# Designed miniproteins, single chains, continued (3), part 55

Each design is a single chain, and the fold is of that chain. pLDDT is the mean over its residues in the fold that is shown.

## One batch from the design tools (miniprotein)

Design m9890
Fold by ESMFold2-Fast:
Structure m9890 (fold): chain A 109 residues (1-109)
Amino acid sequence: EVPDPRKAGEIFNEVLKKLNINEKFSDNVLEDLGRITTFLVKKFGEELVNKLVEEARKRLGQPEDPRQIDPAKVLAEVAKLILDALNSLPEDQRTLENVKKALEERLKA
């Protein structure tokens, strides 16, 4: 299921904590959309972020029309995809580079 957009920031904060990144977002992703988007592009790169957004949109059954897409729901699903990839890794291997590789492999399938 898609995470509640009001609690999706909790998932991003868990990702930050697991990656040992000294940053915190609002628990409500609607309040931090620009900061979260900038963080994702900076840490994962624009190409991987675009693939994550497209996968999130497919999982949500959202149309390709940007006007009909809820960006908070898309970011909530992106957060879940990243957290699922982190949780698939052993605790000692939960690094930014390893999660990027796990996400690329999952999106390649």
Scores: mean pLDDT 73

Design m9891
Fold by ESMFold2-Fast:
Structure m9891 (fold): chain A 108 residues (1-108)
Amino acid sequence: ALEEILELIEKAVELMYTDPEKAEELLEKARELAHKEGKPQEIFLATAYGRLLALKLEIERGGDLEEVKEAAKKLIETLKKKLPEFDEELQEKAEELIKELEELLKKL
């Protein structure tokens, strides 16, 4: 169900800063559920949130900030291109993700 997938993504976002391992588990569960339900937009959104989490972990590991910055910019561009194709509820979640990525770029 769409509601269950969105709830898993929402909980993952809340935990990204406090428990990134649990956030990753919830995003994987959301992706699995979206695959079972045949929901490509939800699969894409869960995958995109997983990429945001990976970028945050790379920063914490002291990785290449220029590579992180480039990856974040590319993800924002991809999300903005896909945004008009999303259902209303997913557009709101994608816009929240874009905002999180833009805030991440400001801190770099």
Scores: mean pLDDT 80

Design m9892
Fold by ESMFold2-Fast:
Structure m9892 (fold): chain A 81 residues (1-81)
Amino acid sequence: MAAQRAAAREHTQRAMIKIANGADAREVAEELVEKLKATGYPDALEEAARMFRRAAEDLRKAGNEELAKKFEEAAEILEKA
């Protein structure tokens, strides 16, 4: 459990970095869904969606509305998976 959770968190953080560097949010989020399911951690998708929503809120407070919208799009894909 703990190792799978750590792997899920690492995949989520790497996805955030890819989107921040200009990758398409939908494509990265869809790839992330597959990686998170492969970890076998039952809360992986829910925790990843939460991480993206919290990061989006922080980005808005920092004035980065464009990246915040991309992170929210990723969160919506994770929540629907």
Scores: mean pLDDT 86

Design m9893
Fold by ESMFold2-Fast:
Structure m9893 (fold): chain A 108 residues (1-108)
Amino acid sequence: TATSNITVTATAYDEAGREVARATSAPVTLAVGESATVTLDLDLPAAPGFYRVVVTATSDNPAIKAVITEVTAEVTGPGRVRVTATVSAVAAAPGEANSSTAAVGARL
């Protein structure tokens, strides 16, 4: 049975495009057709403003691609953002990229 370990990374950028926070999930083992929801907490600078959060899901199996189907970002406190991503495992063709990226905004 083909499975993949899928890792999700959320990276936050300020309005100048500087990386200000990053969080990476533990690997989630998924077979083709399975999905999982991953939650990541980011601690951002206390400065108010707009932050861009880039979420990347990466598969360790070239035969399986990680597809981000949903991403939300919720401000949970001063300088704190909770990122929730739903990732699905899909069969990859030979030479096809086995990662996906999505972006969401958070205003603090």
Scores: mean pLDDT 85

Design m9894
Fold by ESMFold2-Fast:
Structure m9894 (fold): chain A 74 residues (1-74)
Amino acid sequence: SAFDELLARAEEVIAELERLAAESEGREKQQLLNAIRYLREQKELLERERTPAAASGLALAIDLAERLIAEIRA
């Protein structure tokens, strides 16, 4: 389902954020840890509620996290 695809994508993005956080320090590490927390919160919401609104929230959280990863890798 579309919800399961979003959940799988969230897990992949969380894993990448965790790897980057392990290699980071200071402000960058804190930004990554904050992104992980927010993404996990949105993922749990979709797992619990399974609504289009929760899916939209998770999709936005994934997009924001992917932008952060791109900025760090630049």
Scores: mean pLDDT 89

Design m9895
Fold by ESMFold2-Fast:
Structure m9895 (fold): chain A 106 residues (1-106)
Amino acid sequence: MSLEDLLRLIGIILRAIGLEFDLEQLDVPEEVKELLRKAAKLIIEAALILMKGGDLDKAIELAKKALELAKKALEMAKDLPEEVQKLARELIELAEELIKIAEELK
């Protein structure tokens, strides 16, 4: 893993933590909030696995699960405020970047 990849992973973790903090400040239906919270936690877990040089396939699986949950939350949030939709889109982008980094490490 390059220094550039490590910095990308650190950036993903920090952004995911920030999005978890923002999510707790938003008035969001519990079902949508739970999906977004789970997606953020899976993103952090997958990034930490990659940083440790751990199980690459497990990291990809967790990142793909996070992507699925974030996309489902975005679909459920279509009639919710833009702030909620933006947060879901940012989690989707983080999950996609994690999958890309993990696939580049193969």
Scores: mean pLDDT 88

Design m9896
Fold by ESMFold2-Fast:
Structure m9896 (fold): chain A 87 residues (1-87)
Amino acid sequence: MSKEEKLIELVEETIRRLREELGEAARGAVTMLRSFKHELELLLKQGKTMSKEQVEKALNAIIADITDPRAREILEEMKERMLEVLE
């Protein structure tokens, strides 16, 4: 599995987790992650991987827009796991 495919899998797992734990309270986070996943899928089609710096910057921006504390924690955990994949 490519690094980009692993990043997409982590986003899908996180969307599922957010919906299961928080339901409607996760709507904003889920919408932002779906947009992020689409960007990752476009890079995968080109045989490219998003850089560690790009992932960190994008996720920090998403987390800053999220008001639910638990959704923020789940997104921070996803960010750490994604950065480990890119090391």
Scores: mean pLDDT 86

Design m9897
Fold by ESMFold2-Fast:
Structure m9897 (fold): chain A 86 residues (1-86)
Amino acid sequence: MELPSVEEFREEVERELATLSKEEQIQFLVELARVLAAAAKRAREEGDEEAAELYLAHLEAVYEIGKERFPDSPAIAEIKELLEEA
């Protein structure tokens, strides 16, 4: 199956964020980033470069959304570290 584009994923994330409070949005982005980082690492360990690339692209989109919405939140630094370690 073809995985969703980064643009489609970004739209889904932004739609979900619109239903959440500011505090819940920050928590959602951090939890999503952790899941994506773990998925990218696992895919890479299993030799699935296509899946790893997709998860990394989605993680980068989460970081950009977080940086745009919550630039002063320490949670954004955590997302950046997850992206750099993935």
Scores: mean pLDDT 81

Design m9898
Fold by ESMFold2-Fast:
Structure m9898 (fold): chain A 69 residues (1-69)
Amino acid sequence: ALEKIYNSEDKEEARKRAEELTEEGVRAAKEGNIQEAVSKAVAAAIIANAAGLNELAREVLNRVDEAIA
């Protein structure tokens, strides 16, 4: 399973990185930098999905999309 690749430390690091990229994406969206916002959201979602954090990946995309709208 994909989760076997990640121990607790690896998952926490991936979660932190995804959250940081999400915050950067939200800020870019609020500043009107839509391309940067989308790029950050996609990167965060990829990291979250790779770590098996599928719900976080969906939340990341939703949060940035809401900030763009």
Scores: mean pLDDT 77

Design m9899
Fold by ESMFold2-Fast:
Structure m9899 (fold): chain A 66 residues (1-66)
Amino acid sequence: SLSDLRDALKVFDRDGDGRVSVAEFRRILRQLGLDPTDAELAARYDRDGDGYLDYLAVLSERTVPS
């Protein structure tokens, strides 16, 4: 769930800067039953091309209704 993703991302965001690596984000999503590629994650969430994602923006801007 989105809550599980948020909790996992907080564990990897040790600096509290709202950023995690593409590889760590992919690993977390795989644990949630998703299997995106590093390229898909970088294209969608890595705006700077630096290999890190602003996951707080992802979590706050859009929720999937269920």
Scores: mean pLDDT 67

Design m9900
Fold by ESMFold2-Fast:
Structure m9900 (fold): chain A 74 residues (1-74)
Amino acid sequence: SLDELKARAKEVLEEMRARGRLPERLLDEILAGIDAAKSEEELKTLLAQVAETLHAQGLITEEELARLREIIES
């Protein structure tokens, strides 16, 4: 469901917050985008863009990238 996918995405992002590598403003913007998503397609599109951008900038690990990709492909 959309709510389950949002919960999983937020869990991954809160783990990233705990690691302290993401700027708080960027993390808050991503979380707001997750909350604003009205469909699974919209959420998955957002998460794909986030995963690609954060990984390209070296802000997330390969394991964090894989977890986001599992949500996108579910």
Scores: mean pLDDT 83

Design m9901
Fold by ESMFold2-Fast:
Structure m9901 (fold): chain A 58 residues (1-58)
Amino acid sequence: SAAAEFEKKVEEFKKNAEKAKEEFNIPQDVVDEAIALAEQGKFEEAERVLLRAVLEKS
């Protein structure tokens, strides 16, 4: 179902966001913001938030 596919995408995003947090020492507040955007279906904005944080730490 569409709902199951959406939930799967959110879970995959959460997994990737936590991995990025550990790897690049991203603040939890930024990770939480990105996850909240993903849970709203705003995956492009969520990815942007994480990417900016990664670039700031790289």
Scores: mean pLDDT 83

Design m9902
Fold by ESMFold2-Fast:
Structure m9902 (fold): chain A 109 residues (1-109)
Amino acid sequence: SAATRAEAERVLAEIEKILETNDFSREQLIEILNAIRETILSLEGLDPIKRIGYVLRVLGIIVDIELGMSVEEAKKRLLDTLRDILADLPAEDALKVLRTAKETIEKLL
């Protein structure tokens, strides 16, 4: 629904602000990415190709962080992925992923 999409957009804006105004370690970013990955895997109603595609995208970011990607590039990759999820997934699925990301981020503050 339009209301669900508007809520998802608001949650994304809150995530962007928190990531801009707070410092995160590589380990904390990996924890956020793992929570996102697990939530995407739980979306049984989502198209399987899209679900697998986003899971692999998130795993790719985790691997790149482990291989020495900067915190700034990791934050950018995380935000780009969440923006694409908001644009591409059904509003209810996008909101579930974004809420999980925000809750995990807030627990790490």
Scores: mean pLDDT 91

Design m9903
Fold by ESMFold2-Fast:
Structure m9903 (fold): chain A 99 residues (1-99)
Amino acid sequence: SAKALEKINEILAEIEAIGKEHADDPWLAKLLIAEKAAEGFEELAKDPELSPEQQELAKQASEHFKKAADALRAGDRKAAEEHLAKAEEAFLQLGELLK
């Protein structure tokens, strides 16, 4: 729906703003972006206007962003990158279903 796409665009705008604000600290920027994305997709996953398939993909994106944030806090860059990649895959699949 148009409203779900607007919510996704709001999440993307917020993570872009975090990246710009923390451009001098790329590690902190990645952590804050992962935390913000996890929150945004967790809320989107609970949206009753989304189909069950769309809610599940939003939930998967949120869970992988949470795991990425945990890995970043632990200093595990490899685990963080793996979870960010999985979060991106779920996000891209969600975007296709919202077309």
Scores: mean pLDDT 84

Design m9904
Fold by ESMFold2-Fast:
Structure m9904 (fold): chain A 78 residues (1-78)
Amino acid sequence: MSPAQLLSLLKSLIIASKQGDAATISALANALNISLAQAITLANKLAPKIAQKTNTLGYITPAEITNLFNSELAKLKN
């Protein structure tokens, strides 16, 4: 998966999580190869971090989003 694809999927996941769209969250969790519970937790943890970066700097880099995703996911798998 490219960093651009990852960012797109994570943005969709955050939106679906805020809307309570369980079907979309489930589909996106499968696309990311994670559980539904991991997807919900990840969306909640990443949403404020992505918002902070985009609000302050106007952007988040593909490297930053990949690192945030991998570090938060690693915490959930342990």
Scores: mean pLDDT 77

Design m9905
Fold by ESMFold2-Fast:
Structure m9905 (fold): chain A 85 residues (1-85)
Amino acid sequence: DEEVAALQAELRALADELDAKGQELAANAKSAEDVRRAQLLARHGEALRQLADNLLAYLQQEGIDVPEALAELRAYIARVRAFLA
């Protein structure tokens, strides 16, 4: 429960970072390309929030290996953070 809650919090924090970068890019947009990049960041942030909101429901499905699913999610978050750095 604490581990799942921590991952949900981390996903939401990452989504907030993507939103902040998207808003900054949109505010300083000087081209159609800048607008598209801002929209992509906002879309990714929304997707991460939806993942966080649905994580518990996903893990409660029959046949899901919870430890494996959590390990894969942590690896995914680490990859996204590496690309944002």
Scores: mean pLDDT 79

Design m9906
Fold by ESMFold2-Fast:
Structure m9906 (fold): chain A 80 residues (1-80)
Amino acid sequence: SLEEFKEKVLEIFDKLENGEITVEQAYEEIRKLFEEYKLTDAEKNEVIQFLLRYAKERNNKKGFELAKRLHEEWLDEQLA
């Protein structure tokens, strides 16, 4: 479910914020979750926008960097 997906992604963002994992590790885990949950392009964008807001609200600079990277890759995939 989308809610279960969001819970798992927020756990990854919290680990990143706490310094338990690197940005690259968080990126790889989120990409695996996108594949596992078979999200549509629209659902991926919805989640990315949510993560950008979440990271900004928490002042999570690494999380914001990660969410921006995911957004840029999503845009590139749409234009290919």
Scores: mean pLDDT 84

Design m9907
Fold by ESMFold2-Fast:
Structure m9907 (fold): chain A 88 residues (1-88)
Amino acid sequence: NAEREALLKALRDLIEKNMEDVKIDPKQKETIDRIIKLAKEGKFDEAVELAKKALNEGILTPKQLRNIAKELKEMGYEEVAKKLEELV
């Protein structure tokens, strides 16, 4: 269907334009969600250790880690955000 092909092309173009910010596989998404959860629970050292391990194992990129730190800072978790920024 031409309608489905146009929609898929538009979706691919959107993903490609935002690929550097949105290129998250399920394992990366799970790791990001776990880091945020640990930070929200006040387990800052555990959040930092998980982030460091994920960075070293290539699960997360430095850019993704900076984005996590920015999100946590916007949520009010400034201390853990600073520690995550120090990893990159």
Scores: mean pLDDT 73

Design m9908
Fold by ESMFold2-Fast:
Structure m9908 (fold): chain A 100 residues (1-100)
Amino acid sequence: VPLPLLSKEEAEEAARKGEEVLRELEEQYKKNKDLLSPEEAKQVEENLKRAREALREVRELIEKGEFSEEARKRMAELLQEFEDSALSVQMILDQALAKA
């Protein structure tokens, strides 16, 4: 699937929105940690770590002013990795809450 190449403004906005989503997921995890099995908690922690690392790398690319085609492609790939990781966290939390 061809990933859209982001402008600087689009990348900054995507990173900002991602940071908000990550904060909300971390708060939900902290609030509901006792509802998770040890395996589910580990999966959430691993996916939150991946999401944080992806957003940090996007921020580093933005700060360096790296907007070559390769850098934009890398930012799109990192934002997709963030979305996949965030979705995994949300699904685990939603399933745990449904059982409570």
Scores: mean pLDDT 83

Design m9909
Fold by ESMFold2-Fast:
Structure m9909 (fold): chain A 68 residues (1-68)
Amino acid sequence: SAEDLAFEALDKDGNGKITKEELRAFLKRSGRYTDEEIDALFAEADKDGSGYITKEEFRALLARLRAR
């Protein structure tokens, strides 16, 4: 899926996790999100507070953004 391709492109280390800065770079391309909104979205996706989001959490985040 497009979400899977986007995740693989952001996950440079291939460890199955992306950082808040990688998510920020992705969402800033759309021009629709502020840094503060991205911080809030990352916090919502990172439910265990690990400082990373998984592919499953990333897909859930994108689904939530489409529902807005």
Scores: mean pLDDT 75

Design m9910
Fold by ESMFold2-Fast:
Structure m9910 (fold): chain A 73 residues (1-73)
Amino acid sequence: SQESIQSVFEVLKTLSPESLFAFLSKELQALKEDLEASPESKQKSLQTLRALADLHPDPKTRETLKQQIDAIE
């Protein structure tokens, strides 16, 4: 829901850029290694991770995260 996404935005604003990157990288790694996830579940998770990646202040890091997301899809 939009309310859940907004709550996540507020939490992520309190994180350092390094902590945010570490969090997103860990989530992407877990999703990549999840051989039991359905394609639909993966697609929904990837869509959420794309939205969260846009919160990172560094454009180069955002590009790196989006490339990693695209590689999983």
Scores: mean pLDDT 73

Design m9911
Fold by ESMFold2-Fast:
Structure m9911 (fold): chain A 70 residues (1-70)
Amino acid sequence: SLVEKEIADIRAAYEEWRPELTPEEQARVDAALAKIDANPDDLQTVIDASAEIGVVLIHVVVRRLAERRA
């Protein structure tokens, strides 16, 4: 299903970026994934949780770019 594929893609992205996450960022992503796991058929919950994970990943990308320049 589309929802299962989207969740799998999100989890794969998280695993790729996980070693670079701060404990706070890891907690935010884990909380978002827990919301999806609790309500996988609630499309709004999946959208909102996916957006939260996306924000964390953007922060990691920005941090990577800053560290590589420094």
Scores: mean pLDDT 77

Design m9912
Fold by ESMFold2-Fast:
Structure m9912 (fold): chain A 113 residues (1-113)
Amino acid sequence: SLEEEIARVKAQVEAFLAELDRHGWRLVRLEKLSDDLAVAVFEGPDGRRRVLLFYSKSPEAQAEVDRLRAELAPRIAEEQAKTGRPLDFGVFELPSKEALDAVVALLEEHLAR
């Protein structure tokens, strides 16, 4: 069911966030870019950054993610060159818009803590 799908996705994201917290990663920014795409930015203990894109599976969202990957690649390279530190980039495909909305709500709660 959709409810079981959302509960499973939330549990997976909560486990992921707990692992990040254990290793000194902190959620510093969260932005919903569209109805099917959100960006979370994490900062590590040594100033490293990790950018995660969350998107709901659709042709439109996939095209936007591909465009953003291409647009961000030179900026990621420039940031790494300036800081001498790696910037990690990851993408999470979620099975539905409802799952994405649930993940965004969970990340907002985490950011507010």
Scores: mean pLDDT 78

Design m9913
Fold by ESMFold2-Fast:
Structure m9913 (fold): chain A 102 residues (1-102)
Amino acid sequence: DLSREKFDAFVERVIELAKEYLGEEAEPIIEKFRARLEKASYEEWPNLFGQFLYEVYKKLLELKPEKLEDFIRRLKELAEEFGIDPREIEAFFEYLDELLSE
């Protein structure tokens, strides 16, 4: 089980990763996500985080599609550092890719 403190730390590292790849374009996505987290229970955080990753994924496809594979690779490396199965990250982005291809 990922503790609340570890998940919170993981989320902050992913926010920094999004800023690294999207720069200023990440700001409105991050602000929206943080505002939602402020009002949400901890049980809602995984769903909100999934929505955040989806918005980042869409923005990368729009602005920097050539960097998307590298972003996913680094996100999987971050997940592994925090004890999250990197296959869960892979499955999530496979789902998003299929969803957007329809």
Scores: mean pLDDT 80

Design m9914
Fold by ESMFold2-Fast:
Structure m9914 (fold): chain A 79 residues (1-79)
Amino acid sequence: APSLLQVVEASIRRTKEYLKSTFHPDIAKEAEEELDRLLAEYRRESVGASPRQQTILALRTLGDITDIILEAKRKQKAL
């Protein structure tokens, strides 16, 4: 079975592909940089976390990915 880290990493990769295919290059680049920061934060916070805490952190991170997508959509509409 994939680890929670692998699930988070796969979600970020798919989101980056979606951003590149759908949004203005400058908006996609900014959102990708935010996704990279989010992944780094998840990796840092997951160190020493229990299985329960790992699950909570992964779910929170997936929510934050959604917020990054929504902000990219807002910026695209403002153009």
Scores: mean pLDDT 88

Design m9915
Fold by ESMFold2-Fast:
Structure m9915 (fold): chain A 86 residues (1-86)
Amino acid sequence: SFSEQLDNLSDEKKKEVIKIIKDVLEKSLSPDVAAELIEQIDKLFENGESISSIISEALKLVEQKEGLDTAIRIGTEIFRRARELL
């Protein structure tokens, strides 16, 4: 599955996916909301959570704060850019 491919990336490519997530959030959300979500993403990554779990949690938080349509747009862009690393 795509989630398995993301979770099996090299450490270097995993860091690049995290940079993609942060960049998409900063460009798509208000500064305050983006900063809060980025802090949570950094904590999850530092704690060794899988990339698929980090993306899932980020999109869940976006949906709760900004709604489903915004979460779908952000998720689509994250997955589009992450696919280029596979």
Scores: mean pLDDT 87

Design m9916
Fold by ESMFold2-Fast:
Structure m9916 (fold): chain A 86 residues (1-86)
Amino acid sequence: SSRNEELLKQVEQLAAQILAAIRAGDVDAATEKIDQLIALFKKNNASQEIIDLLEQAKAALKAGDYRGALELLQKALELFVQELES
């Protein structure tokens, strides 16, 4: 679906921006971009489980757990792709 292709490009762009902010140690920028990703996912009927993973990723970043935040972000992205293909 062309709609899914465009959506996945937007998700990929936001994910890249989140990763860049995390690598720079910019927690504020990373959390702002995660909030944008949450809004995009909610608009596209993502499950509450995916939203909860992204909220947990924000909490991990604020706690200085960058590894945990990256693992949670990756899991949320993988589940979202699975939901789109279901």
Scores: mean pLDDT 88

Design m9917
Fold by ESMFold2-Fast:
Formats: structure tokens, sequence, C-alpha cells
Structure m9917 (fold): chain A 73 residues (1-73)
């Protein structure tokens, strides 16, 4: 569900936390290209371990985020 993942991505301010479309921090994970380099499974794991705002979400919501991020190129 790309729409739900997109809304969560924007609501949590993940654009400000990580480098997305050339915005954000240079030392973080480039979420804008994660879908090109990583599988949805790998993205979900990064959301569980590396993205503190997503870490507090239910697993279902992290799956929605991973699916959305996997479509970013």
Amino acid sequence: MVEKGKELFEELGLLDVHEVHGKGGTGGFDLSRAGEWYTPEQIKEMLETEVERAKSLPEEDREALATYISTLK
C-alpha cells in the first residue's frame, strides 16, 4: 500500500532525517535510492534498526513504509 507508506513517510518527517532526493544528512542512509539498491525486506530491516522514528511503529506500518520506499528511484 504505497499511499499509506507515503503518508507515514511524510508524517514522521523522514525526509528531514535521512538523505531523500538530495535533501537531509549526507552521513545517513539515502532513502531516495533505497528502492534501487535494496529489497523491500532489507529496507524494512533498516527501518527497524536505523530509523528511530519508524522503530516505534507497528510492524505493519514499517512494512507499508518499506513498500513505499522500495518504489523511490
Scores: mean pLDDT 64

Design m9918
Fold by ESMFold2-Fast:
Structure m9918 (fold): chain A 74 residues (1-74)
Amino acid sequence: VTDEEAVESAVKDAELQIEQARKALKEGRLSTARLYVKQALDSALQALMLDPNNKRAQELLKEAYELEEEIKKQ
C-alpha cells in the first residue's frame, strides 16, 4: 500500500463516518452521532498526517468539527 492509497482510504472512511454521523444526528441518536464524529476526526487526522496538504481531508476535518458543535447544542 502506498501513502497515496492510505490517504485515499482514510478520506473515504472519514466521508462515510461523517455521513453516518449526520444520519444519526437527524434521527436523534446522539451517542451514535458522537461515536461517528470521533471516528471521522481520527480518519481525517490520519489522512492529514500522511498528506498535510490534502484539501479533501482538511474539508472533512472541518465538517467533523462542525458536527461536533452541532451535537453539543443538543
Scores: mean pLDDT 85

Design m9919
Fold by ESMFold2-Fast:
Structure m9919 (fold): chain A 93 residues (1-93)
Amino acid sequence: KEAAKKAGEEASNVMHEAGDRAYQLGDREAAGVAHLAGTSAYQAGKSGNPRAAAEAMEKGADLARKTGSPQGGDVAYEGGRKAAELARKGAEE
């Protein structure tokens, strides 16, 4: 029960941090996508579905990279990949 919620919270935090970094680089679109994906992961984790949290992170990372600038999009993409791995690992526990 707690593992799924924690995995979603950790994934959400990583993605929000990546979004903040993209915003600092001037990429508001990548930042917005990252923050939305982080919120989706948190809700999925809270609902006990860490797989859905991981999928939201992977989808958000890919979208941020396509939508944002190379600098901001890459930062959000790397953050999203890390967040997805954390959420998937939480699903195993």
Scores: mean pLDDT 73

Design m9920
Fold by ESMFold2-Fast:
Structure m9920 (fold): chain A 95 residues (1-95)
Amino acid sequence: MSRARAASLEATIGGLIDDGDYETAARAAELAVRLSRDTDPFVAAVALRQLGTAYFLLGDKEKALESYRESERLAEEAGDRELAERSRENIRKVE
């Protein structure tokens, strides 16, 4: 199920972020985006939001904003308004 996969990705990547391993979190999120883009745009949107958070914590505001904006767009296309709002909130906090 796509929502269960998204929850597992959030838990795994979130755990890496909590551990302070932002570089591994970013690489894991990038891989998740690549693997989900062709199969599940919702999972890709979730992974992109996590990628944005990892980049922000690494100090790369430009890449963080790019990832959050792409997450918002894919979430809107997937019809998930809550995820789109979460990505939009992250954009506001980085800017």
Scores: mean pLDDT 84

Design m9921
Fold by ESMFold2-Fast:
Structure m9921 (fold): chain A 86 residues (1-86)
Amino acid sequence: SEEEKRRLLQESARLFTAGNLLYVGALVDLEMGAPREEVIRTLEEAIELYEKSLELDKKAGAPQETIDLVEKNLERARKALEEVRA
């Protein structure tokens, strides 16, 4: 239904926004000398939020541009996590 698709897209947008806030927060924390372990946990949470957002976007049939944006941010967060772990 149109209502169901709208709800999925709204939930996806909320998760994507939360993921972005955690991602930026993790980078700020890293720059400010926060413990590596805390930064790793925050990045892992951001990744989970992006993965859930992507799943909901695909389920709702979101525009390809929206899916591409979430995938790009997810890949960015995964690369940041790999760098922090190195």
Scores: mean pLDDT 92

Design m9922
Fold by ESMFold2-Fast:
Structure m9922 (fold): chain A 65 residues (1-65)
Amino acid sequence: KERIKEAATGLPVSDAIDVLRDELGASDEFVSALAISVLRRGRTVVTDEDIDEAFELLEKRRREA
């Protein structure tokens, strides 16, 4: 979680997705949730809150599945 914040926070969504996939092996489900969070808030840049929300959404879906 902390590595993802260090790598992605402050980057444009497209750049953050590339870094997360290439360096951290992030899942397509995670990067999709992150992109949706950022865009839903009318932003193009990733924040710590967007990363936290993406993790919460994934954990909730996993628990319900």
Scores: mean pLDDT 74

Design m9923
Fold by ESMFold2-Fast:
Structure m9923 (fold): chain A 81 residues (1-81)
Amino acid sequence: MSDEEIEALFKEFDTDGDGTLSLPEFKEMVKKLGFEKYFSDEEIEAIFKKYDTDGDGTLSLEEFKKMVRALEIRKKKLEKK
C-alpha cells in the first residue's frame, strides 16, 4: 500500500479530526484492510499500544504509517507459507 493510501485511510477513520487515531478506529481500519485474518484481537491491541507514544490511546499520522508498514511486513511473512 502506498503512503498516499495510508494517509487517506488515516483521514477516513480520524473521527476526532485532531490528526490522531483511537484504538476503536484502528480496529475498524484493520478490518477494512483484511488484516483480521492475519492477526488476533490481542495482537492488534498489542501493536497499537506499542506505537502509542502518548499512552493516551491514540496514534499520530507518523506513528500510524510506521505501524501499517510493520503490519504489511508481518502479513507478507504470514502469507508466504
Scores: mean pLDDT 73

